# Designs tried in a protein design run: designed miniproteins, single chains. Part 93

Each design is a single chain, and the fold is of that chain. pLDDT is the mean over its residues in the fold that is shown.

## One batch from the design tools (miniprotein)

Design m3231
Fold by ESMFold2-Fast:
Parts: C-alpha cells; sequence; structure tokens
Structure m3231 (fold): chain A 85 residues (1-85)
C-alpha cells in the first residue's frame, strides 16, 4: 500500500510539473481549497491533516519547479496516509 501510494503521488507530481504554469496554479488552488475544506470539517485526524499539508506543499513545490522537494514531500505524505488507511 505505501509503495502504491508513493508511486501514485509521484506520478501526480510529475503530471503537474509537465503542465503549463497557468494550469499548475489552478490545480494547486483546488488542492488548497480541498485541504481547507477538510480542516473545516473537523473530522480529519492529526495524521490526515499532516499528510494533506505535506501533499499541498509538494504540489506547490512542483509548480515552482522544485521537483526534488516536491517528490520528497509527496513520499512523506504517502507514508503518513498509508498509516491511517
Amino acid sequence: LKKELEEYYLAEIEKLASLPPEEQKEIVEKARESYEEGLKSGEASEEEIKAGELLLEAYEAAAEGDLEKAKELARKAAEITAKVL
């Protein structure tokens, strides 16, 4: 599961990085909205919040062209997500 989640998140980061800057910004914006909505629900665990935060940071790093940082953050997000599934 952890390896599958890691591969999925890394593939998503690579897809995001391949898009035009305008589309990257739109995807990051939607990811941020989703994260904030999750926080407002009050239903998410501390682990889920942390994983969501790391994944959002990964998308932001990918949009800024920092693929190494984006992949590192995505791997950490996948690790935490795998623990709470």
Scores: mean pLDDT 79

Design m3232
Fold by ESMFold2-Fast:
Structure m3232 (fold): chain A 66 residues (1-66)
Amino acid sequence: GEVEIKVTPSAAPVKTVTVDIGIPPMLKGQKLVETFTDPETGATATVTITATEDVENTVKSVTLDM
């Protein structure tokens, strides 16, 4: 499937984590937003996934600065 992935890191990242994101079927132009929170610091990182074409169910690994 064709997707654009944008990661918004925490404001002052101190570590890097990799997460697997399950992407449901999406129509072109739809967006999925997932927010991840560090349990130790409370820092949040946001991943925005935009479908550039119609997408079937898939999984993407994304690296977050938190």
Scores: mean pLDDT 78

Design m3233
Fold by ESMFold2-Fast:
Structure m3233 (fold): chain A 74 residues (1-74)
Amino acid sequence: SEKEKKIKEIEELLEEARRYLEQGKVKEAREKINRAAELFHEMVEQGLLSEEEAAELHARLAEVYRQVREQEAA
């Protein structure tokens, strides 16, 4: 389904962002998290996610985004 494809793409982008953060490649990590956030917002606007699914994805996005911002501030 479109929902499953988009969730998988978000998960892959978050994994890529974490790998870049481990390498100190903050700019590349930010690009990945920004793309994941765009897809998440598209899914929310399309009504594809349950409240529980949206909350879980948002929490995962927020955690990685926090790590990116912390490294950018260092």
Scores: mean pLDDT 85

Design m3234
Fold by ESMFold2-Fast:
Structure m3234 (fold): chain A 86 residues (1-86)
Amino acid sequence: VEELIERARELLRKAIQEVEKYKDVIPNADKIIEALRAALEASPEGMALATRAVYDELKSISPETEPVAQLAREAARYAEEALKAM
């Protein structure tokens, strides 16, 4: 369970780095970073829900967010797997 949550956190940290890297190109980058940081600090249950919500928002913004959306999707999957293992 801890391993799955740590993998989700690693993916969330990578997503934050990608948004910061393309900050000038990604609309609402600051709000996306805040949402990802909130997911990173949430409980496992909250992390799964928040990360899924961020993925849903990111995939509808632009092609430039596709790498970040994919990282958020994988993070949500690991957080969801951790919840199932509880």
Scores: mean pLDDT 70

Design m3235
Fold by ESMFold2-Fast:
Structure m3235 (fold): chain A 75 residues (1-75)
Amino acid sequence: MLSEDLIEKIAELVKERALKAGYSEERAQKLAEVVRIALRSGDLGPAIAEAKRLGLSNEEVFEGLKLAQEAIAEL
């Protein structure tokens, strides 16, 4: 299982990558939060629900998950 420290490190890397991909700082922070939820739960359901609460599209959620996969590949 992923540790909380590792989840936080991945979320920080997702935020940095989202900023490099042209996302605003606010949207990058929201994507990182959604990725944290996905990694903690191991399921997209809770992550998609939180994304809707934060005003993110389904496309942005999927982009955040791709950025998380790229971040994990660096670890």
Scores: mean pLDDT 80

Design m3236
Fold by ESMFold2-Fast:
Structure m3236 (fold): chain A 90 residues (1-90)
Amino acid sequence: SSWKLSEEEIKQVRDLVEKVAEKNREKYTAEARQLLAEGASPVDIAVRLGAKIAEEVVKEMGDKMTPGQEAVAVLEGLRLGGRLVAEVEA
């Protein structure tokens, strides 16, 4: 099943999500600060940053990415987007 993932397939996506988030940390942090200053909600900013992380992961993985792996990229992207916003608010 395209939705059934091995631990290795999950790890591949999670490792790439972490790399993308760290690579773009300064850029995403600056964007989050600007959006907060403009009155955007923390939830909206987290979703926006999470989507950008997921898009880069999907681009790097290419056409062979399973729907299950894409779902992991989206969920992990949202988690990291939320973490970035929380760090800016602190």
Scores: mean pLDDT 83

Design m3237
Fold by ESMFold2-Fast:
Structure m3237 (fold): chain A 96 residues (1-96)
Amino acid sequence: HMVHEKPVEVRVVVHTDDPEQGRALLLALANVLKRRGDIVSYEISEGADGRPVLTLRLSPEGAARLEALLQQLSNETGLTISVQREGEPERVLRPE
């Protein structure tokens, strides 16, 4: 089908005391999304507490798949991940 949908903006924060680990994880995530063609653009910045922040512009399909990928990342790393999609409340993903 042909449906015109705008890219979805998503902010991702990894709760880690190791900023280099956090940046590496966010860069790996961005590369996975880029390889799938789901990413329009990304930016990695540092928050006031030194915590890395990833801002993504994704296809709607990429945005829908992101939560499952972030839950997997949380489970594999043991880290808490905050995700907020534009127009939606923040979701906090914890290891299961």
Scores: mean pLDDT 76

Design m3238
Fold by ESMFold2-Fast:
Structure m3238 (fold): chain A 75 residues (1-75)
Amino acid sequence: EEEEKKRKEEIKELERKKVASYTAKNISLAGEYAAEEILKRNPIGKEHLERSRRTKKENEELLEEYEKKLKELKE
């Protein structure tokens, strides 16, 4: 039962992290769209675009990592 409790707690933690990374990715996607629109008129959009793309990529990698761990734990 102790092993089962630890497994369930780890699953909940990973699911919380997955939701957080998914939310961050979606925010970055919205930021990317806004930055592309700014870039049409002003080069300052390039800084925002690069930051949004970096954050998106980092969160996509985290999502894949969390998903693999969740599959292992859920069996």
Scores: mean pLDDT 79

Design m3239
Fold by ESMFold2-Fast:
Structure m3239 (fold): chain A 84 residues (1-84)
Amino acid sequence: GFRKLSDEEIEEIRKEAESLKDLDEVNVVDIGSGGGVRLDAYREALGDRLKKYTGIDIDEDAAFLNRMGLQPYNAEVINADALA
């Protein structure tokens, strides 16, 4: 679903991305992403370092990901959903 991120949530993603500052290329797999709501925040935080974003939502609506153009790729998980 579409959920607005607050400036505080965006800043938290930025701090998370800063922990990966030693990486020139970052691939994001967002498990439980819904409609990829965090994509824009990761793009702002990682900039050109963000090479791929893949959102995966298997519980809510996988068809929604297809409408958003999000497809699974060989990408690495770097978000909090990987800790579940």
Scores: mean pLDDT 58

Design m3240
Fold by ESMFold2-Fast:
Structure m3240 (fold): chain A 94 residues (1-94)
Amino acid sequence: SMSLEEYVIEMLARAVELAKQGKMEEAKTVLLTLANLFDFSEETKEEMLELLEQGKFEGLAELVVEEFARKYNLSEEEKERLRRRLYEAIEKAL
């Protein structure tokens, strides 16, 4: 019922919002669910969790953008749109 891009944006924003509420274990679960759905490597998952725990949400968004763009062969225009939308969603969660 939503695009893959919209799903990524909503799930990442939800993970950030949960982390801000002190619900870190729930935030990690959402983030790992997202990473598993897109078959991200174990190394990428570990880096995502570390960035989430450290509150480096922009770094987390960039990592997700780069991995998603690589997996789905996004154009530079599509990648920049995804980056902008993720940053906007994270700012709303902060």
Scores: mean pLDDT 85

Design m3241
Fold by ESMFold2-Fast:
Structure m3241 (fold): chain A 65 residues (1-65)
Amino acid sequence: GKLTITITGKGGAILSDGSVLKPGETVVLDAAETTVTTLPDGRVLIKTPTTTILLDPKHAKLELT
């Protein structure tokens, strides 16, 4: 399965290296290698073998296919 992240607004995603994804950017991940955790503040933490992504669900969309 694929996990697709689409950034819909400013501040939608911050990567572990401190880089920020811009509105309109899309990231496709292998769902089998990805862990998705909802944090107490409503943000979503996505972990892969190569990176960690912190999402703001108000400015990002997640799709599992």
Scores: mean pLDDT 83

Design m3242
Fold by ESMFold2-Fast:
Structure m3242 (fold): chain A 87 residues (1-87)
Amino acid sequence: EEIREEARRLAQTIADAIVKAVKTKGPEAGVRLLRSAADAVEGYFRDHPEEAIEAVRLAGDLASEKYPEFAEAIRKATEEAVARLRA
């Protein structure tokens, strides 16, 4: 309930940060930020790994919507981050 709302709010914050990084420093900066964010999200939701995975996936989807040309790189980074969170 509350944890799911926190995951959604965190996902939006991460997505906005990725979009800003891509605009300011290019696509590689966005990918690095997404990977770092996945590690941080794991720390916040360590007892709720499914919510952590959902937050990372939602952040990737939101960022991809704003940058379709960058979508494949974001999708790959999101899949890698989710795999790491599941391990």
Scores: mean pLDDT 75

Design m3243
Fold by ESMFold2-Fast:
Structure m3243 (fold): chain A 101 residues (1-101)
Amino acid sequence: GRKLVVTTIRSAIEELEEAKEAFEKGDIKTALLHLEIALGLLRIARGVAKLMGDEEAAEALDRAIKIVQDLIDKLKAGKATLSDIEEAIKRLEALKREVEA
C-alpha cells in the first residue's frame, strides 16, 4: 500500500540525514550504520509488500533500495562524497512525492 511505501521512505530519509551529519564529522562508520539501517527498513517493507501481493509498492521499494545500496557500495569503496549523500536524499524525496501523487 501507498502508506507503507511513504512511511518507509520517510524513515529511510531520516536515516540518510543522520548519515549525512556523521559523514560531515568524518565518522564514516556511523554514517554507514545509518545507511545500513535505512536499507534494512526498506527491505523489510519490500518483503511485506510481496507477501501482500502489492506489486506497485514492491517496485517503489526496489527503487528506494537501489538508491541506498548504491550509496552504501560507494561509501564502502571510499568514493562517496557529501554530494552523493545529498543526491540520494533528493532522489528518495522525489520517489516519495511520486508515490504520494
Scores: mean pLDDT 90

Design m3244
Fold by ESMFold2-Fast:
Structure m3244 (fold): chain A 70 residues (1-70)
Amino acid sequence: SAEEQAALNTARAIEDALLMNRDNPEKVEGLFSVAEAFVQAASKVLSPAVIEELRRRIDRAKEEVERLQA
């Protein structure tokens, strides 16, 4: 659906922003908050399977950022 595609596009933008700002801990922390708020909002209108995919994509980007900061 258009709503699912828009949500996936938003998740991709958050992934890219996390990786681009990986050397800035304050921006990364802010993006973690944005990502959680986005997923919470999406969970009210999208199926659980789509939410699981959004969380999986964002969590992979978070793990990559944390790995690069270690």
Scores: mean pLDDT 84

Design m3245
Fold by ESMFold2-Fast:
Structure m3245 (fold): chain A 138 residues (1-138)
Amino acid sequence: DPEVEKHLEELRKLAEELGLSEEAIDEILDYFRSLVKNSKLPVELILRLLKAILKASVEELLEVGKEMLKLGFSLEEVLTIISAVASSVSSILRKNGEFDRAEAVDEAIREFILKVAEENMNPEQLEIIRERLDEANK
């Protein structure tokens, strides 16, 4: 598929610019192919999500989340999908020795979750989420 090949080239270029190993890049590209095959998300949005995760960009993660909400996903579905994809990417990075990038991804997803919670939850609920995220970092 020429459009999928174009997106694979764009994702590879970003991963190379971030200094990732060829082994890490190949596994990320295979994961992208898996998401395209098995996900109901548009291919362009899958690309944007993976780019946001690899860049560790909270701002870009928030924009992807907004687009998913516009497509009719619930807030719970958005958080579940983005967290699952980010966890998979972090796991691939750690497996290939890309520990600094994996840590940046984990920090960005934590900030994304807290930012979403700040906009949608009261201060008491926010404190519970912060405590749970702190426990996960042990």
Scores: mean pLDDT 84

Design m3246
Fold by ESMFold2-Fast:
Structure m3246 (fold): chain A 82 residues (1-82)
Amino acid sequence: MELEERYRRLAEELERLIAEGAEDAEVRRVFDELIRVLIEGMLKKMEEAGVAQEEIERFRRDVEEQYPAALAELIKLAEAAR
């Protein structure tokens, strides 16, 4: 519950920063925290469900691989709002 509330708050903050055309550094900071909370929450659920360590490692890798592209898109949206 607390992780879901934190994720929601960070997602709302990120959306607001993008809409307001915030600086790249601010968008990056909030997105970094959002992804960290997302990973923590998913890992806890996977451990609870008895998911194999190899699958947990694949999940981390997939998120890390997608991160740069997702961040670049968010920065472009914030730039367009300026």
Scores: mean pLDDT 80

Design m3247
Fold by ESMFold2-Fast:
Structure m3247 (fold): chain A 61 residues (1-61)
Amino acid sequence: SLAQAEALVALGERHAARGDYETAAKAYAIASHLYADLGLDERAAEAFARAQELGERAKAQ
């Protein structure tokens, strides 16, 4: 649902703020899939890009 995707974005931002980039990236990746399933392609692409960015930050730790 939309509410679940938005909750995952909020969860991802909280984890990113704590420096937990791996968990943040996973939350955004799941949100991206949920947005895509809802036909919200722009929001899905934005969440996917954020997941990729956070995933690279996690690898740099």
Scores: mean pLDDT 86

Design m3248
Fold by ESMFold2-Fast:
Structure m3248 (fold): chain A 84 residues (1-84)
Amino acid sequence: DAALSLNEEEREELLEAYREALENAADLTPAALEEAELILRALEEGLSVREILERLLERQLAKAEAAGDEEAVARARALLEELR
């Protein structure tokens, strides 16, 4: 699977998409930001990508839905669908 066997270019694309989703997230509490930084570092270090990213996006989606931020919901959902 490509997401698990990322080359450097594919990893950079996922990192960019993930950062963009975070910029449009509904609520970036300090705890959420710390979690995001840990995930970004894990992706840069080549740790398993798809599962971690999907889990984080699901969490961000839930926060966006709770906040009623339709734009953040759309962004998180688009990235989650891209990973699936």
Scores: mean pLDDT 67

Design m3249
Fold by ESMFold2-Fast:
Structure m3249 (fold): chain A 95 residues (1-95)
Amino acid sequence: SSTDQNIQQVKDILDELRDRLLKAKTQEEREKYADEATSRLLSIIDSMSKEEAEAVMDVLSDLVYRFLQTFDSDQRSQVEKMFTRVTQHVSDLLS
């Protein structure tokens, strides 16, 4: 389904972000990768229907929660910042 395809795209973006954050050597690189992932997530969400966006947000929440278990406090802060921006954007779109 289109929802399953959108879920796979979100998973791919988060997997790429996880790999990049683990390999990053500076805080500036971590911020850059998180910002790039945020932009990609927002672009994909903007292409979705309201129903698809709501379904994807449930999956995104679960993935982000699991994702945060693999990181230190600095890396976790960047992922939480990304998730807050994405969640706020979806909330604004659904209003």
Scores: mean pLDDT 79

Design m3250
Fold by ESMFold2-Fast:
Parts: C-alpha cells; sequence; structure tokens
Structure m3250 (fold): chain A 65 residues (1-65)
C-alpha cells in the first residue's frame, strides 16, 4: 500500500519498527507520529527517524499530548 511504501522510504518497517510510536496521520508528504511513552531512548529513536525522513524528502512530525 502507499502507507507501507512511505514508511519504508523513511526506514520504518510496517508495525514492528514503530515500537513506542503511534501513527496519528499520514499524507503524501507528511507522517505524524506520537510517542506512546516519552523516554531518552524513544526521543533518540525519534530524532533518527526524523533525519531518515528528511533524507527521503518526507516531513516527519511528532504530536505532543
Amino acid sequence: SEVSRRLRMVGLAVDGELKGFEVVEMSLDEIVLRYKKRTEESEKKGEELAEQAKAAGIKLVFEEE
């Protein structure tokens, strides 16, 4: 699916690679994720994902509670 393709473009596998995150919204050029629980480890992972998304030309945004 287009969703699965976009997740792979940012280096994310479907479902399993999103440990600690929820997909809130997805469009052609933007993916919105939310932390399930905010820890130093999950923040580091989020930063890595954002850099991978930027390299792929996709905007990755994290929703705050």
Scores: mean pLDDT 66

Design m3251
Fold by ESMFold2-Fast:
Structure m3251 (fold): chain A 87 residues (1-87)
Amino acid sequence: MTPEAKELRAELSPEARALHAQGTDAARYRVGALHWEFVARIYKMYDLTQPMAELFRQLAAGINPEENRERIERLAAEVEKRLEEER
């Protein structure tokens, strides 16, 4: 709701869209990292979103996603639950 939040979303949206258009797995993981960075900054859920953003950055750098799937799923589910609750 702050002007900073609107500016940050506007800044990250074009980059995320450009990465998504590339259609590669690496680009998809980079979009994930940008998304969770935005969520961490807006909702201040640093206890959850920092590990998620770091994992997505590591995936973009080439670690195996299948070996990390359970970790990704658990972090994503917890973040989604908190976003749905909103407070």
Scores: mean pLDDT 64

Design m3252
Fold by ESMFold2-Fast:
Structure m3252 (fold): chain A 89 residues (1-89)
Amino acid sequence: NAIELLFETFKKDVLSFVKKSGDEEMVKEMEKLLEQLKENINNPKKFDELLDKIKELVKEAAKKIGREKEAERLIKEMDGLKDYIYSNL
């Protein structure tokens, strides 16, 4: 479905970005957070808490690779994903 496809695309984009840091532990943490985010699609409070953690990890990765502007764009895409999901559930 559309939501599943959007989650898979989002997961790929975020993981690709974090992998540029070369930090395997950061990549593993992001993979866990993304799985938990998908599991909590019907729990808005937990979804928001997880999304905030994902945003913070993206910001940390951005500082390591000098791509804060790309991270800012990804964070805006995260807000758009949240809005889309909760408008179409």
Scores: mean pLDDT 83

Design m3253
Fold by ESMFold2-Fast:
Structure m3253 (fold): chain A 57 residues (1-57)
Amino acid sequence: VNMDKVAGAACEVYRAALKDGKSAGDAYGAAMKVLMADYPGKASNGRLLQIIMRDCP
């Protein structure tokens, strides 16, 4: 699985949600939901959470 690609997509969604005025928690949830739809089976929820927290400062 290309985790760098997944991390990049997650960070873009997260940052877009923050720019839209969402809370960090809501932005995080939105990123997770979108990633699950776009990358089903490529990474578990726990791994996606790790990547977002690590790669999105």
Scores: mean pLDDT 67

Design m3254
Fold by ESMFold2-Fast:
Structure m3254 (fold): chain A 85 residues (1-85)
Amino acid sequence: MKYTVVVTAVTDSEEKAKEVAELIKKLLESHGLKASYSIEKLEDGRYKLTITIESEDEELAKKIGENIAEFLKEEGFTDIEVEIK
């Protein structure tokens, strides 16, 4: 069974969103995980980052989501949400 982890977060900098998303994607892919991201410009001028990760292990999926959320918080992102499907 595959689990999909979706992490969303908001920042005021498009450059920061892109740099952080690329860093996370490369790190996850280096560990054999499938990851993708999207960046959406919000009506208020902020940027919403969505990171999607696939894992075959539910506990690993939860830990990955939590670690990414913590990293995004340390990088100054707000409105951080983690969903596992």
Scores: mean pLDDT 83

Design m3255
Fold by ESMFold2-Fast:
Order: sequence, then C-alpha cells, then structure tokens
Structure m3255 (fold): chain A 78 residues (1-78)
Amino acid sequence: SISDEIKKILEDKSLSLEEKEEKIKELIEKNYEEIKATIGQLLAASGRTLSEAEVERLTEGYLKTEYEVLIEEAKKAL
C-alpha cells in the first residue's frame, strides 16, 4: 500500500528530511494515476458513473486519508 511505502521512506535512516519529502511526493505522483484508474473501474463495475472531476476528488481524498492514518500511527509510536 502507499502507506507502507511512505512508512519505509520515513523509517529510512540514510535519507535526509528533504530527500524523504521528495520521495514521498514522487510516490504520490506515481501512484495517483493508477489509484484514479482503479477507483474509476471499481465505480463503473458497481454501475455507478462519475465525472473525471469526481474521480479525481475521490482519489485525492483516499491519498490524504492514507497519509493521515500513517502520520497518526507514527505519532502513537512516539
């Protein structure tokens, strides 16, 4: 999952904070189109049709939620 990949980046002691931020941005960018396509296909398969803008909003919401869950888990580990 994206959360697992972000966690690996955050736990990598060989990376600077700036390198971690750049890798996380690249990971989100790389996975955005794939997640968007998957969400679109799942909604279509359920007989639900959404506009491109609606699929984009759902994709952004999903990615934001996954990132927020990871941050909350990291805070609990402190």
Scores: mean pLDDT 69

Design m3256
Fold by ESMFold2-Fast:
Structure m3256 (fold): chain A 75 residues (1-75)
Amino acid sequence: SIEELIETALNSPDPLERQRAVFELLLYGKSEEIYEALLHLLENDPDERVRRIAAQALELLGGEELVARARELLA
C-alpha cells in the first residue's frame, strides 16, 4: 500500500530500502501524500543518494514547482 511504502521510505534504517520504497511509490502516480513524503525526504534524509532519488521522483511525477525547489536544495 501507499501508506506502507511511505512508512518504509521515511523510517527504514536501511537507505537502500528507503530508495526502493521511493521507486515503488512512483508506480502509484500523482498523490498529495506521495509528493509530501518525497519533499520531506529531499529536505531531511541523512543519505545524499536518497535525497537525489527523491528529487528525481518529484521530477518524474510532474511537479514543476517542486522540481525548482529540489534544484535549489541540491545546488
Scores: mean pLDDT 78

Design m3257
Fold by ESMFold2-Fast:
Structure m3257 (fold): chain A 71 residues (1-71)
Amino acid sequence: MTEEEKELAREIAQRLIDEAVNSIVDMLAEEFAEKLKKGEITREEVDALIDRLLTPDEAAHFRKKVDELLK
């Protein structure tokens, strides 16, 4: 395998990982938005949990999605 082939494979893998992560974050946002609507969890509890589990970029995406779902 050439270095060029390795770089291309890395780029493809990163795009697939990013897409999978975004899909999972969206599913988590939908689940937590439903729990927030039902009063089963507070916004503060969700924010604390997400800051612990997700990267800053993933947490930002999650918060945006939750805010959109709560409107």
Scores: mean pLDDT 80

Design m3258
Fold by ESMFold2-Fast:
Structure m3258 (fold): chain A 66 residues (1-66)
Amino acid sequence: MVEQRRRFAQRLLERASTLEEKAKILESLADDLSGGKDFDGNPMTPEERKLAEELRKEAEKLREQL
């Protein structure tokens, strides 16, 4: 569920101390979603694909601020 994934990412970002750590967290979450299947092995939904793209773009944006 996209909303739960986004909230989970938000909580991890709040606990991260550096932009580098935040970027790595977002990249890791995006990789999990873009693996073609979710954490349970189900195929990705369009909403999950969009979330993966958003997480990657946020990670790239954070890296650009370094």
Scores: mean pLDDT 71

Design m3259
Fold by ESMFold2-Fast:
Structure m3259 (fold): chain A 79 residues (1-79)
Amino acid sequence: MELLRQEAEEAARRGLEAARAKGDEEAIKNVERAYQLTEEALRALEAARDGSRAEREAAWDRFIQAMGELSRAVQAAEA
């Protein structure tokens, strides 16, 4: 879990630095929102670790989707 958290934090940091350098307030908000969703998904993934296989798979899918949104927000901020 720490490695996944680190990856999300690093992606958000890059996106926020790029957005702030440009003064793009909308990009800042988009990265912050995407990171919040990723943190929520990661917490759900951690909670599901001792659950059923279906619960773990659903939590993992949500995390992957959240990371995808974060990646898109970061790319937009860096563009």
Scores: mean pLDDT 83

Design m3260
Fold by ESMFold2-Fast:
Structure m3260 (fold): chain A 87 residues (1-87)
Amino acid sequence: SLEDKIAELTEKIKAAKTVEETEKLLKELRDYVLEQAKTSSPEELEKMERLVLGAITEVLDATKDPEMQKVIIEEANELGKELRKIA
């Protein structure tokens, strides 16, 4: 399910030890979410936006490295921008 896949990727991102691995996993999350968004209703998009916001919050809470936080914020902003184009 959408929830299960986002939860799986969230846990992998939280476990990532390098900036490079974090970027790769965040891009996987973005690509997955954007693919799902293409065929989503407005109600499904709203649910997906809430799930993604929750995932980003959990990842930011789990990281203490400022460089990793910067990467997470940059990728979250890019995802939000692309989702706004679809919605």
Scores: mean pLDDT 82

Design m3261
Fold by ESMFold2-Fast:
Structure m3261 (fold): chain A 81 residues (1-81)
Amino acid sequence: SEGLERGISEPLERLRRLVEETKRVDDEEEKQRLLEEAERIRREMIALLDRTIPDFLQDLKDKLKKELEELVEEIREAVKK
């Protein structure tokens, strides 16, 4: 459905933007806020995927979860710098 496609694409785009924003920000407090937002988006997306994507599409679900984790990890690395 259009709602599901938007529910996946918009948070992924938001996470990609947060990666770039966190790399540009020098303030440690702001970096922590961006990381907290990214982790919240990741948790909400995982819950959406688990309730919405059927088991026969498990490979797709796993691939999306991996992309979410990789994006959040890039933000965690940017926060450490």
Scores: mean pLDDT 81

Design m3262
Fold by ESMFold2-Fast:
Structure m3262 (fold): chain A 98 residues (1-98)
Amino acid sequence: SDKELVMEVTKLMLRAVGTLVHLDLLIRRAEAAGRTDDAAALRGMRARLQAALAELQAAARAFEAGQLSQAAVRRVMARLRALLDEADRFAAEVEAKL
């Protein structure tokens, strides 16, 4: 249903915001530890996540305007979810070195 999709989109956006905050904290910790390559890689992941989140925000607006199907929104959500899983794994690897 439309209501269920909106709730799923909202939950995924909240997860993405939380991950971005966590990456910002890790970037500062990696820089403080002299891990400049890890900090640069975290900044790259952060930029990719911000772009994917912007795509989901645009897809949600297009869906609300009747210009995008539920299936198309779910494809955008799947891409962001895969990137979030990649970010969580990479963040855990960097944290283990700090």
Scores: mean pLDDT 92

Design m3263
Fold by ESMFold2-Fast:
Structure m3263 (fold): chain A 78 residues (1-78)
Amino acid sequence: MEEIKEEALEKAKDLPEAAQRVFRTALNYALKAYQAGKSVEEIKRILDAAAREAEVLSGPETGKKVKEIADEFVEKVA
């Protein structure tokens, strides 16, 4: 789990700092939710919210990239 999180953050390293902060916070929360036995659907909602926040802060291309990395993270944990 931690390794999958680190891989996702590595893929996001070239994104604007604000988007990276939002995504890291959401990944930490998603990881805690997963450990607490929350559904994959709940984890997806957490990460989808982060992608929307990244879009607002850093533009649509950045939001799209966060969404792509987030979807890959969900696939690996499901």
Scores: mean pLDDT 83

Design m3264
Fold by ESMFold2-Fast:
Structure m3264 (fold): chain A 67 residues (1-67)
Amino acid sequence: MDEALAKRIVEIVEKEYPEAKPDPRLAAQVVERLAGISVEEFLRRYEEDPNDPLVKNTLKMIALLSK
């Protein structure tokens, strides 16, 4: 796993859900297992359309699981 890419997802989650404290490893695993895509592809989709339902639902799930 590229830690820098996983940290980028954490930054996005913290911006959208300030109360969340996601772990980069957890964020990467949620993307790979629930969204079914790579972290690189997830970030590409976010950059193309941050309102993509897959992206939004995945960010929400990371926030909920981060406690």
Scores: mean pLDDT 80

Design m3265
Fold by ESMFold2-Fast:
Structure m3265 (fold): chain A 91 residues (1-91)
Amino acid sequence: SKEKEKLLELIEEAIEAIENDDIERLEEIRKELEELGKQSTDPELKEIIESVVSSLYMVIEMVKQGAPQSRIDRVRQNALRTLEIAKEKIK
């Protein structure tokens, strides 16, 4: 479906943004995912989107709060795992 294609695209873009420390792009992707979640009528896709949005929010907040790099790295790795799992569920 077009919805699954868009979700997969946003997940792949989020992985790239995390790997490049592009927090501004990550915030844009989070907002696009939140909007996609609001428009979705598929409860399984909504759950996947909510999980992804939560993991991206944690990365963004840790960076904005100036958390120690070791904490940021842990949250980034957790987010990357969540994104890869989400990607496999929707393929």
Scores: mean pLDDT 88

